Designed miniproteins, single chains, continued (4). Designs and how they scored, part 57

Each design is a single chain, and the fold is of that chain. pLDDT is the mean over its residues in the fold that is shown.

## One batch from the design tools (miniprotein)

Design m14089
Fold by ESMFold2-Fast:
Structure m14089 (fold): chain A 68 residues (1-68)
Amino acid sequence: SKVEEILEKVKKKVDELFADPSVSYDQILAEASRLAAKLAKEHGLSVPELLKINREIVDYIDEKKAAA
């Protein structure tokens, strides 16, 4: 699905940002949110689909932060 494709692209970006120790948690959240919004707009996603993506991304970022 388009939601799953966007999630995979945003998660990959999150992984790249977490690999850089100079990037803050707030910067990771901001960049991930920007990419998700851009891709959702480009693919014509509904508001509920964008909200689902944002929730999954925040959860993913928080899990990676907790694992560090």
Scores: mean pLDDT 83

Design m14090
Fold by ESMFold2-Fast:
Structure m14090 (fold): chain A 56 residues (1-56)
Amino acid sequence: PIVTFDKEILAPVSPKAKLTKVGEKTYEVTPIDDSSAEEAVKTIRDARGNRYDYTI
């Protein structure tokens, strides 16, 4: 899914999801193995700054 966040996301962003920048604050979010796309988006959106511990 493509998601617009409240702010720019800086690497490293998450160990469990791949982010590809497609626009300003807008990223294509790809979950890796242990979470749905929706859960990946929710976790990243709720995280602060440029470091995420994406667990699920």
Scores: mean pLDDT 57

Design m14091
Fold by ESMFold2-Fast:
Structure m14091 (fold): chain A 89 residues (1-89)
Amino acid sequence: MEELLVEFIRAEGERDDSVEATKRAIATVLRFIGLWIEAEILGREDLKKRIEELTKEYVEAVKNGDDERIEQVEAELGRLASEIVAERK
């Protein structure tokens, strides 16, 4: 996860983005971190791996300025959050 965060910071630094777009991207990455921590607390290595894979895809989408892929990854993040909520019960 930490390595992916460094990659994200570098990718964001290469983009010609508005302040609003940058803030949204940072907020999304913080949501990934929160879910990764919850998955670790639950002992779900499979969920941690999925979160890391989605984070990597998100970083690549940000680096390429692919808004459609960014939206797709954010949708998958929402589904993953639902799975983690279900696991708590």
Scores: mean pLDDT 73

Design m14092
Fold by ESMFold2-Fast:
Formats: sequence, C-alpha cells, structure tokens
Structure m14092 (fold): chain A 65 residues (1-65)
Amino acid sequence: EEEIEKAVKLLKYAFEHSDRDSVAKFFRNWAKKRKLPDEYIDEIVEAVRNGDLEKAIEIVKKALS
C-alpha cells in the first residue's frame, strides 16, 4: 500500500537525518493525525526512542493494515 511505503521511507530518512526526540515527536503527530489508537502511538514513539527502526516499521505496517 502506498501509504505504508511512504511511512517506511520517511522513518528510514528520519532515523538517518534527525535526533530521536524530533523523530518521536514527528511520528506521534503523524499517528494522531491518522487517528491511530493510543497504544500504537505509544509503541511507535518507544521504538523510535530506542532506535529500533525495524520495530517502528513493523508497528507502522500493523497500524496501517
């Protein structure tokens, strides 16, 4: 799905070019705008703060499936 591909590409770019707090704040906003459950928002933010790109991708794919 195009939305999943865009989100994954954005995650990879953000992890390479931004500090973790900025990335976490960005994806918290991204998830809220998409009306994802709070549980998914918290999981994404935690994965980002831990530097776990693969986990963050997995959560995004699950949330958008």
Scores: mean pLDDT 78

Design m14093
Fold by ESMFold2-Fast:
Structure m14093 (fold): chain A 91 residues (1-91)
Amino acid sequence: SKKEEYDEYLAKAGEAIEAGDYEKAAEYLEKALELEPNDLRVLVQLGFAYVELGDYEKALEYFKKALEQAETEEDKRALEGMIAAVEELLK
């Protein structure tokens, strides 16, 4: 099912992150995002994966998309802080 594929991509992304393979992690997370485009968890993980890859422009894109999906003040503050930190790295 679509949910089984989604869960499998998340599991593979997690394994790639644990192995330090952020390029592979981003690939699996992007596949998960194709199945669930507005998933906050996937958007946040993609932001972090691209930070680790040094692609700060892509990291900002995903963190900003995650901020659009954030429903709690805690998540919004965390994402705003991460966006500000990544923007500082682009100066």
Scores: mean pLDDT 89

Design m14094
Fold by ESMFold2-Fast:
Structure m14094 (fold): chain A 102 residues (1-102)
Amino acid sequence: EVLAEATFELKKGETATFSFTAPEDGLYRVTVEVLGEGKAEVSIGFGEPKDGKVENPVARAILEKGDRLEVLIEVKAGQTLYVSVKALEGDVKVRVRVERVP
């Protein structure tokens, strides 16, 4: 079940933050995909993002066109997950998706 999804279009140097607050305890899948040209730095975690980065991230990667970052994370009801995306090169199109795993 897809609980939340967003697509961001970013120019070089721009940042976007996606936030998701878990409605219930469980295992969640966070997927980040680069759909367009360019390169993006992605970080995922519970810390509020600063300067395009999540503090103490659960996962961090540099993604290029066609790359996908997938993270399985246990979340408690009421906890907020942050996904921070920074465009490093070119114009970047990024999709973020959060699913609950049964």
Scores: mean pLDDT 84

Design m14095
Fold by ESMFold2-Fast:
Structure m14095 (fold): chain A 67 residues (1-67)
Amino acid sequence: MLSDEEAAAELAAGRALLEEARARGADPRIIAMLEEAIRTLEDPNASGEEKLQAAIDVALAQMALTV
């Protein structure tokens, strides 16, 4: 389960990555994935499992943007 500290770190990373992706005109699918992940990480009612999946989506988007 993702801790509040880990969720906050992933949210910060996700937001920075989303700004970079938008600025570069990245694939709309990657932008949509990041937007959804950020929404989940910002939601105080999201489960720890949902937040963990969102953190994984942020990591996958980061990998896609570096290839």
Scores: mean pLDDT 80

Design m14096
Fold by ESMFold2-Fast:
Structure m14096 (fold): chain A 68 residues (1-68)
Amino acid sequence: GRLAELKRLLASLSDAELAEILGISVATARTLKAAVLRAEDEALANGILRALTGLSLAQTVERLKAAL
């Protein structure tokens, strides 16, 4: 699913690389990465991503794939 794909992408990126791609602070990227890697369902992951970045799970996956 999209959550599994996002977790794989996040595991391959440093906090600094993730921050640069998403246009957020390194501290926010670290929080996002930790929270999403612990998320067990797509609804929870969407909530986390919208709170920290304003992006949905689908939009986050698309942006990370486009940058890689």
Scores: mean pLDDT 87

Design m14097
Fold by ESMFold2-Fast:
Structure m14097 (fold): chain A 71 residues (1-71)
Amino acid sequence: SALKDEIGRLFLEAANASGLTIEEAAEYYQKAAEALDKGDYESAIKVLEEVAKKSSPEVAKKIKELIEKIR
Protein backbone atom coordinates (compact mmCIF):
# COMPACT_ATOMS: atom_id res chain seq x y z
CA SER A 1 0.00 0.00 0.00
CA ALA A 2 1.30 3.47 -0.91
CA LEU A 3 0.14 4.81 2.47
CA LYS A 4 1.97 2.06 4.40
CA ASP A 5 5.11 2.65 2.29
CA GLU A 6 5.02 6.40 3.09
CA ILE A 7 4.51 5.72 6.84
CA GLY A 8 7.47 3.30 6.82
CA ARG A 9 9.67 5.83 5.02
CA LEU A 10 8.77 8.66 7.45
CA PHE A 11 9.32 6.46 10.52
CA LEU A 12 12.75 5.47 9.15
CA GLU A 13 13.57 9.19 8.64
CA ALA A 14 12.47 9.81 12.26
CA ALA A 15 14.79 7.04 13.52
CA ASN A 16 17.74 8.45 11.52
CA ALA A 17 17.15 12.09 12.60
CA SER A 18 15.90 11.88 16.23
CA GLY A 19 15.79 9.94 19.52
CA LEU A 20 13.86 7.01 17.97
CA THR A 21 15.68 3.71 17.44
CA ILE A 22 15.17 1.61 14.28
CA GLU A 23 13.54 -1.04 16.54
CA GLU A 24 11.08 1.50 18.01
CA ALA A 25 10.28 2.81 14.50
CA ALA A 26 9.54 -0.77 13.31
CA GLU A 27 7.23 -1.38 16.32
CA TYR A 28 5.30 1.87 15.68
CA TYR A 29 5.07 0.99 11.97
CA GLN A 30 3.55 -2.43 12.83
CA LYS A 31 0.93 -0.77 15.11
CA ALA A 32 0.00 1.79 12.42
CA ALA A 33 -0.15 -0.86 9.66
CA GLU A 34 -2.37 -3.17 11.79
CA ALA A 35 -4.72 -0.25 12.57
CA LEU A 36 -4.99 0.63 8.85
CA ASP A 37 -5.70 -3.03 7.94
CA LYS A 38 -8.62 -2.97 10.43
CA GLY A 39 -9.92 0.37 9.07
CA ASP A 40 -9.14 1.95 12.46
CA TYR A 41 -7.86 5.30 11.16
CA GLU A 42 -8.12 6.96 14.61
CA SER A 43 -5.64 4.45 16.11
CA ALA A 44 -3.34 4.83 13.07
CA ILE A 45 -3.40 8.65 13.51
CA LYS A 46 -2.59 8.32 17.25
CA VAL A 47 0.51 6.25 16.38
CA LEU A 48 1.57 8.85 13.77
CA GLU A 49 1.08 11.66 16.35
CA GLU A 50 3.21 9.76 18.92
CA VAL A 51 6.05 9.30 16.39
CA ALA A 52 5.80 12.99 15.38
CA LYS A 53 6.32 14.02 19.05
CA LYS A 54 9.58 11.99 19.11
CA SER A 55 10.78 13.27 15.70
CA SER A 56 12.75 16.28 14.50
CA PRO A 57 10.60 19.32 13.56
CA GLU A 58 11.18 18.60 9.84
CA VAL A 59 10.01 14.95 10.06
CA ALA A 60 7.15 15.89 12.45
CA LYS A 61 5.85 18.36 9.81
CA LYS A 62 5.84 15.63 7.12
CA ILE A 63 4.01 13.22 9.46
CA LYS A 64 1.38 15.90 10.28
CA GLU A 65 0.86 16.50 6.53
CA LEU A 66 0.27 12.74 6.09
CA ILE A 67 -2.26 12.76 9.00
CA GLU A 68 -4.26 15.49 7.20
CA LYS A 69 -4.38 13.29 4.04
CA ILE A 70 -5.77 10.37 6.12
CA ARG A 71 -8.43 12.56 7.82
Scores: mean pLDDT 82

Design m14098
Fold by ESMFold2-Fast:
Structure m14098 (fold): chain A 55 residues (1-55)
Amino acid sequence: GPMEEEIKKLEEELERLEREGVRAVLAGDQATLARIQARMKELKERYKELTGKEP
């Protein structure tokens, strides 16, 4: 259903951002890293709202 689809998208986005964040650190891209960290915080909060647990 819609909730399961949203949770799946959140999991996929978080995994992508984690990999992107590692690349940003290796590249010294502080602006990209800050953006990724802010987005991950949003997605983790949304995941907790939907599941009642940490991602």
Scores: mean pLDDT 85

Design m14099
Fold by ESMFold2-Fast:
Structure m14099 (fold): chain A 75 residues (1-75)
Amino acid sequence: PVLEPPVLEPEEVEKLLEKAIKESPPEVKELLEKLRELGLSLEVTAGVLELMVKEKLPLEEAIEIAKKRIAELKA
């Protein structure tokens, strides 16, 4: 049933985030809540998670790099 390309509204995205947080380990849940508290977009949040997992970067550095990449794309 995941055949159609997703065209998600902001409300649907937030609902999916809550569902993901519920099933996530405590550390991941805390990280996602912290990123939400900082007012980061989903694009930046995804970038931060990828940098922390793949590049093993600390949270602060991952945030700065992700913000820079998204800003360059939207510039």
Scores: mean pLDDT 66

Design m14100
Fold by ESMFold2-Fast:
Structure m14100 (fold): chain A 89 residues (1-89)
Amino acid sequence: MPRFSIDQIQAMLDITPDIGRQLDTDGDGTVNITDFARIISQRMRQDYGIDVNTDFMIDLFSTVDTDGDGTIDIQTAIDYLQQQIQQLS
């Protein structure tokens, strides 16, 4: 399985708060994993030229879905990506 580089994870981290604001229409701080994965993979491709599969992104963010309800807290997603950068740096 190809590991993301620090630069690729940083790119995901940079766009995550913006995507969270766009998708969190209810103000509850949570977003649907499928919608989030779709938008993040699309933006990675458009803004950074990084081609990622949406199903792969769903699997990635499902690791932080502790309740299995198909939603994640945006801050939890941010914390996870920051932890991945720390592990690689």
Scores: mean pLDDT 75

Design m14101
Fold by ESMFold2-Fast:
Structure m14101 (fold): chain A 67 residues (1-67)
Amino acid sequence: MSEEELEAEVAVAMVAMMAAIALLEEDPEEAERLLREAERLAESIEDPEARAEALAVVRAARERLAA
């Protein structure tokens, strides 16, 4: 595993953790703030496949909060 691949995997994991924390958040405004931060982190991922995966996690979390 290259250092770049490891960095991309760590970033995806961080986005997933932030999305999970947002789903557990009692304050809807704070949850949306966390999802915006997760989305910004996802957009910063250099690997296009990892970026797409991270953005999909954020989208799924937003859909769960809207339900």
Scores: mean pLDDT 80

Design m14102
Fold by ESMFold2-Fast:
Structure m14102 (fold): chain A 66 residues (1-66)
Amino acid sequence: TVTITLDDGTTGTATLEKGAPVTFSDGRTGRVADGSAEVGGLIALDDGRFYKATPVSETEFEGTEL
């Protein structure tokens, strides 16, 4: 399990495996569209937004909106 921090300071926790659910601290939900803990991934939110998850450390990732 890793923490993903978005550019607005919102955080979410997920397992970085394709299809895994993500829930953010603001109540937004989505799933991992592609990725792994080593290389980062793509997060697809239920509202149609996509975020690129980039590794900062073993347990911390930065989410950048695409």
Scores: mean pLDDT 77

Design m14103
Fold by ESMFold2-Fast:
Structure m14103 (fold): chain A 72 residues (1-72)
Amino acid sequence: GPENRKRILQLIGEILAIIGEIFDLELEKERLERSDIPEGEKAALIAEIEARIAALRAEQAQLMAQLNSIPL
């Protein structure tokens, strides 16, 4: 019904926002990998970005599961 369609559109919007955040973090990670900062500091910063990407991917999976649970 119309309420289900509204919720589907909201979830799609939230999923797209997360995809955008992951994209930005992947670009930041590549920028850091090519930087001239000390290797120990570089590894720590990359690990923080990878942890944040993993958290966002988990959130994306939860939202996708919610989307798939909504009856048409």
Scores: mean pLDDT 88

Design m14104
Fold by ESMFold2-Fast:
Formats: C-alpha cells, structure tokens, sequence
Structure m14104 (fold): chain A 66 residues (1-66)
C-alpha cells in the first residue's frame, strides 16, 4: 500500500540520519513527500504521514550546521 511504502521511506530516512548520511535522508524524505502527494489515502493516514515527514525534516535540521 502507499501508506506502507511511505512509512518504509521514512524509516529508511531515519536510518540514513543515524548513519550521518543527511543527503540520502533528504532524498528519501523528498521521495516520501512526492508519494504522499500522488496518493489517495484517507485524511487520518495522510495527516499521520505528513507529521512523520515533518518530524524527519526537523531531525535533519537539528543535526545540520546552519
């Protein structure tokens, strides 16, 4: 399902962050975002995944030097 695919991408992004690969993490989050935009999921599942995307993006920002 699209829900599971997007969740898997977010878990892969978290793994990439833990490995210090922020470029790969950003690529995976962007892929997750595109799949969410193209998906036809119930509002509750869409909101859950959007919060997941936002959470991972915030993790990247906290680790990154500005």
Amino acid sequence: SSFQKIKDLLFQAIDAIQQGNLEEARRLVEEARKLLEESDLPPSQREFLQKGIDGVENMIRLVEEV
Scores: mean pLDDT 86

Design m14105
Fold by ESMFold2-Fast:
Structure m14105 (fold): chain A 89 residues (1-89)
Amino acid sequence: MTLSEKAREAEKAGDLETAEKYRREGQKISLDRLKEGIEAYLPTFTPEQRRLAEEILREIDAYKEALDNGDWETAEEHRKRIEELSRKL
């Protein structure tokens, strides 16, 4: 079973805390893949794209840290900032 499937099964069972834990693990994996993608293209970016990419990488690291600490409010703020910055790339 995937982490997304485990999260859905926990949610169906009313175990929202376990569902949230699996969603958090899945989100961290997605963030790692996003980071790898940005880092792979970093040398090909223009100076402006490079500045945006570096800011996104910092926000990804902060988002992962907030997720690890269970600080959902701070994590959501970093998620929104990543979305905003990514639209500018």
Scores: mean pLDDT 78

Design m14106
Fold by ESMFold2-Fast:
Structure m14106 (fold): chain A 52 residues (1-52)
Amino acid sequence: AFQAGIDAYIAGDYQGAVTAFQAALADPALTADQRANAQELLAQSQEALASQ
C-alpha cells in the first residue's frame, strides 16, 4: 500500500494516493519513516484534491 500511494502521487492520481496511504497507515508493520511520509503525502494529496 505505501509504494502504491507513492506511485499514485507521482502519477497525479491524488484520489488513489489518499486511498493507498490510508491503507498503509492502518498497517501496524509500517516503518516509522514510511508512516511519517505517508501522513505528509496523505495531507498533500487531500489538499490537491480540495484545490481541484
Scores: mean pLDDT 81

Design m14107
Fold by ESMFold2-Fast:
Structure m14107 (fold): chain A 55 residues (1-55)
Amino acid sequence: SRVERLAEAVRAAGARRAAGEPVTVEDVAREAGLSPRAFSRLFTEVAGVAPGALF
């Protein structure tokens, strides 16, 4: 599902940050297979906050 893809993308982003890699909202959106706008919308629906609050 889209929510599962979002969760996997966020998890993968967390792992990349832990490895010292720079990660942007655009990178996470691309990993989730979404445009930045679609990612921001879905993330806000699921998390209740905008991605900018966490990235």
Scores: mean pLDDT 77

Design m14108
Fold by ESMFold2-Fast:
Structure m14108 (fold): chain A 60 residues (1-60)
Amino acid sequence: MELAEKGVEAAKKGDLETARKIAEELEEQARRAESEGDLTTAAMYRRAAEGVRKLIEEAE
């Protein structure tokens, strides 16, 4: 599974610690992509991280 899909599944299972770590990894990938000038990929990773964090907030 893609990293974002793993984050969603972890949040769905109530494994919020794993979901939060995956959201952090997605945010780090976005930062790396942005530093490399890949703004499209950076935006995709940020959107994925935001989605995972929103699921965590809904569960908390």
Scores: mean pLDDT 79

Design m14109
Fold by ESMFold2-Fast:
Structure m14109 (fold): chain A 70 residues (1-70)
Amino acid sequence: SLDKKLDERAKELNKKLLEEFKKLDEEIKSMKPEEQRKAVLRAVAEALRRIGDLLDEYLAEKRALKEALA
């Protein structure tokens, strides 16, 4: 079923997004106060890049599944 495959992909994406946010939170908490500002900005930028890649992958898979049905 297409709906089940889309639901499964959405669950995978949500899991990966939660892992990225948890990783970012842990990285920020481990930083020294004097290093935090620049390190936080870099960590956020890297996390956003990875999240963007996950979203692009999810959207590409969703399009492929819909095209297979069309």
Scores: mean pLDDT 78

Design m14110
Fold by ESMFold2-Fast:
Structure m14110 (fold): chain A 98 residues (1-98)
Amino acid sequence: SDDELYELFLKLVHPSIAEKVSKEQFLKIYDIVKKELEKKGIKLSDEELVELVSQLITTLFLLKEEGVSKEEQIKLLVTHYNLSEESAEEIVDIVYSS
């Protein structure tokens, strides 16, 4: 259930991040990461996937706060999280959207 996934996300992240990420934004990032992992034959449980996405979102908000550029954040997602450039760009754009 989408509500249960989002509630788990809210419990795992810092309150400052929880207040900035809507349910719609979280679910969009969750779906992007899920599809990327499925293409690579990696099947995580819903709980494991929420934990991974929570860590990823937290990292991006910390990098944004430190003044790291969108371009460098996209490179980090491609290089360290093994995401496609297209998926990485979508995720970073969601984190930067107001």
Scores: mean pLDDT 87

Design m14111
Fold by ESMFold2-Fast:
Structure m14111 (fold): chain A 68 residues (1-68)
Amino acid sequence: MLSEEEILELLKEAVRLHKEGREEEAIEVVRKLLESGASPELIKKAIDKLSEEDQEIVERLGVRALTL
């Protein structure tokens, strides 16, 4: 089970990949996080620690990871 700190690190990595134009890799990081069995509440706590801009990026990547 991933810790809140590990989840936050993965979310920051996904944001970094998105900002570098590596969108498919960013989506894959988020997909792996969701597949890890991390609790939705713990993921929300980690997202809340990001900047507002980075939160929007993560939400968009998460939707794409769930629908693609």
Scores: mean pLDDT 81

Design m14112
Fold by ESMFold2-Fast:
Structure m14112 (fold): chain A 58 residues (1-58)
Amino acid sequence: GEWSKKAAELLKENPAISLDDFLEKLREQGMPESVIEKLKREAKNPMDALGLLIELDS
């Protein structure tokens, strides 16, 4: 999906990014707040968040 591609590119550019900063970058790019909140609850780090986005196919 579009969001998993954007998320992968962010991690490629800054592999040391925190989960909070990672989600804020995705939010700035227009990711729905419902998806952001799901990732905040379920992801432990940006790599986990990317995996969840791939599963959502959104």
Scores: mean pLDDT 80

Design m14113
Fold by ESMFold2-Fast:
Structure m14113 (fold): chain A 79 residues (1-79)
Amino acid sequence: MVPREPVSDEVSELAKEALPYLRELLEKNKSDPQTYQNGQNQIKLLEMIAERKINLTPEQQEQLKKDLKEFLELKKKEE
């Protein structure tokens, strides 16, 4: 069994950096109730990760780190 560990500073910082982009995306989809609800749930989970209020396995942290870095890279390319 893989133990759950507190969210790392790096993952917390990546989540904090991603949150403004996700909130902007949510605001743009405000007219679609289903997409809006799903987006709110994802933002709330990411806020808990950013605040280090939950524990994740090392595998979950590694996956999240990759996903957040990829997301941020894609958003920076939209400019």
Scores: mean pLDDT 78

Design m14114
Fold by ESMFold2-Fast:
Structure m14114 (fold): chain A 74 residues (1-74)
Amino acid sequence: SLKEEIEKMIEKARELVAEARAETDPFQRDVLLGIAEMLAAVALQISKNHGDEEGVKLAEEVLDEIAAERRRLA
């Protein structure tokens, strides 16, 4: 279902954030965070368009995690 595909996108974004946390190369870390942000933003937009409040919350949580990771690295 569309909901299952959204959940998979969010899970992949979380996996990329975890990989970015383990990455020591600043360039590769930024690439991983950028891909994670894109996936989470797409999942957020689809969830909003379909009234999936749980999907919106999960996507926003991942985007907040990415923002926090970027602040930690700055």
Scores: mean pLDDT 87

Design m14116
Fold by ESMFold2-Fast:
Structure m14116 (fold): chain A 91 residues (1-91)
Amino acid sequence: MVEEAVERLRQLAREHGGDIEISVEEKDGKKILHIRLDPEKTTPEAARAVAREALRYLDEGLFDEIKVETDDPELAEAMGRGAAEYLAERA
């Protein structure tokens, strides 16, 4: 299930013209999703789409925490926009 979610997020990023690095850390029964965004390999559209889907998995209890790493403020803003879109849809 976790491995399927990770591959789905990678596929979603590719569908939006980007590629992302994902890893999952398991510690003390907690699952932490690590997403790294490389500005040479991904797009703001991919970052936005991935953020929306990742938050959905967090809500479903598949992950306990999501950690995002990027040196690009535009990609960070796109991730925040995706998160805001997901939260607004659920309100």
Scores: mean pLDDT 81

Design m14117
Fold by ESMFold2-Fast:
Structure m14117 (fold): chain A 62 residues (1-62)
Amino acid sequence: LSEALQLEIEAGVLFVEAAVKELIAKKLKENAKTEEDLEEAERLLREAEELRERARRLLEEA
């Protein structure tokens, strides 16, 4: 398999992981009962942003 295709697949997986974390964070914010829930949501949003940045970098290298 080509290296470019492998990088594209890896980037795709990272984008999906980021989307899932963002969705969970949104649900946590909507149903937040404690300050811990809000902190967890903020953490998930940060992780999602980092994953998206990594995915973009992989696509640029492809």
Scores: mean pLDDT 82

Design m14118
Fold by ESMFold2-Fast:
Structure m14118 (fold): chain A 70 residues (1-70)
Amino acid sequence: SIEELVAELLALAETMDPEAAELVREGVRLLLEGRFEEAQRLFTRATFHMDDARRAELGRLVRELVRLLE
């Protein structure tokens, strides 16, 4: 569900540094507003502040959320 994916994204953000966490939270907000291109830019910026495992998980959750919002 959208609610479960948002919860997982926010939980993942809590494991990141504050800068990455803020970018992920704002990106999720923009996705829920239908502002997909702006959200994608923030998620891309967030990936520069995380390891490969978190990058892969962020990408997976964002793709799943986008599919449900389309």
Scores: mean pLDDT 85

Design m14119
Fold by ESMFold2-Fast:
Structure m14119 (fold): chain A 75 residues (1-75)
Amino acid sequence: PLSREEQIEIARKILEDLAKNSDKELQELVRKALKELEDEQLLELVERIQEWGAANPNIPEEEALEGIKKIIEEL
């Protein structure tokens, strides 16, 4: 099983990878989240983003990015 530290590192990597393939607005939101959120909040954020993606598999990429931005802003 993954350690808590490994789970947090994976969550950080998922957010960093999202930022790499996104616009400047999402990159800034991810940067703030990585700096300001506690480890447990980062795990919850990644879970919410993954849940959003799973619920919306056929939406346009642009709309998917807007949904992700909203999740990060709402926490």
Scores: mean pLDDT 78

Design m14120
Fold by ESMFold2-Fast:
Structure m14120 (fold): chain A 113 residues (1-113)
Amino acid sequence: SELEELKRRIEELIAELEAHAADAPRVLAIAREIGELLREYGRVAAREIARLKETSEEEARRLAAEAKEALGELVNRFGAVLAALPPEVAAEAGGIVGDGFVEAVAAIEAALA
């Protein structure tokens, strides 16, 4: 599915960010790409939730829960990588990815309302 593909791409970028932990400009560029893909994940999930809500509120709630769980897993995996970064780079990368996560979750919750 589109959500599974986005999740895989985000996981690959997290691994690439870890591989380049010593290159601050590259880490921040990858963090920005992760943030944008998290926002895209939220938009795709919100669109599908809105579609499902027309026929089954139960299926819409199930997809929302699964999407939020997947986002949480991705953010936890990213958080583990932050420990390998210099503190100032970790703070900036964490903020960029964190903003994408917050916006993705907000889009999912708005689609359920």
Scores: mean pLDDT 90

Design m14121
Fold by ESMFold2-Fast:
Structure m14121 (fold): chain A 80 residues (1-80)
Amino acid sequence: GSIHVFKVTEKADFDKLIETAFKYSPTITVIRDGEVIAKGDKETVKKANLKVGDYLVLEGVSPEGIKALEEAGAEHVATY
């Protein structure tokens, strides 16, 4: 499936964003300052303590999933 990259914005509800992301992917990769800081399940991502400007990488996200992530305060920045 396609790989989707989202940026955590100042509008993000971090708890809602994490819960929403894991509805559409079983594993999430978190990138901060160009480095992978977390990759795995919900508990792994929660322990990373998301910040504005972090990137979330999800595979195979549906159009509904993209919209839900944007409503939770993420910006859809790339698809591969």
Scores: mean pLDDT 88

Design m14122
Fold by ESMFold2-Fast:
Structure m14122 (fold): chain A 94 residues (1-94)
Amino acid sequence: SLEELLKKNKELGKEIVEDFERGVIENVKKLYEETQKQVEELLKKNDLEKAKEVLKEAIKEFEFMLKYAVVSEENRKLLEEYIEELKKKLKELE
């Protein structure tokens, strides 16, 4: 029946969205970890100016994702936590 096909298509659409969101959040976590490593390496080289620039760029990217990306409340909270931690680090370098 048409109703059974529409129900199956809605269930498949939900799984695709959930898989896409998982991929996005994995990339977000990776970007956060890479940002932290890059900042630490720049600070070891005494390159404070570049370290601040990297933090500002990462904050801007996460704020853009938070504003425009369709993500779950749990993943939204994780993005907010990452933004707060990066902003704290930026303040410490001022």
Scores: mean pLDDT 78

Design m14123
Fold by ESMFold2-Fast:
Structure m14123 (fold): chain A 81 residues (1-81)
Amino acid sequence: SLEQAAADARAALTPEIVDGAVKDAESGTRQGMLGAMGFAVVASVAGDRETVARIYRALAKAAEKQGDPDAPVLRKRAEEL
C-alpha cells in the first residue's frame, strides 16, 4: 500500500543516510547528484519535505558552482518545498 511504502521509506531515511545524500549532492559529481536525487524521491514518498528541501538546496548549490543551466530550476524547487 502507499501507506506502507511511506512507512518503509521513513525507516530507510536514517540521519546518516540523509547526511550522506546531502554530502553526495554537494560533491557535484554526476554519481553523487544522481544518488541524491534518488534519495529525494524516497524522502518525498516518506512525506519528509524537510529532507527533500535539504537535498534540493545541496543540488542547487552544486549546480550553481558548475554553471549548470538547470541550477535555477533546482533552486526554485528547493525554495518551494
Scores: mean pLDDT 83

Design m14124
Fold by ESMFold2-Fast:
Structure m14124 (fold): chain A 93 residues (1-93)
Amino acid sequence: SALELAEKYEALAKEEKDPKRKAELLIKAGVYYIQAEQYEKALELFKEAAELGDKELQAKAYRGMGLVYYRLEQYEKAEEYFKKAEELEKEAE
């Protein structure tokens, strides 16, 4: 199930010492938490991933946050995070 996959990737992220790999695992867990409709948990993990990852991973995390706010019908916040992701993607080499 989506929830079981979310919990699995979150557990793997907690044991991961490399910040970039940890950010990748947190983003994966966050996406599955969105599918499980655990929006607050997804936001927590995307926020942590954005602080640990490079610009590419930060953009992915911000897109995840935008999707969460969209699902919560907070459209202005969703647009803000999608815009932040787009700005970072334009800076990616």
Scores: mean pLDDT 88

Design m14125
Fold by ESMFold2-Fast:
Structure m14125 (fold): chain A 68 residues (1-68)
Amino acid sequence: GAVEALETLLKELSSNPNITASQVGDTTLTISTSLSPQQQIGLVLKFLGEYPELTASLSGDTITVSAQ
């Protein structure tokens, strides 16, 4: 389900030294990156493609991913 997708994504992101990911409650991840704005947009689009049960948005240097 969507919660399991979030847990899988958190584990994958935690292995990347350019990404800091934290789970906020049961349904939300907050992701901070050292990537350029163009690369951050690419990550958001990738998350929407790979995890259709999740929503993603970008605000400044922070990407928020939530269970639908």
Scores: mean pLDDT 76

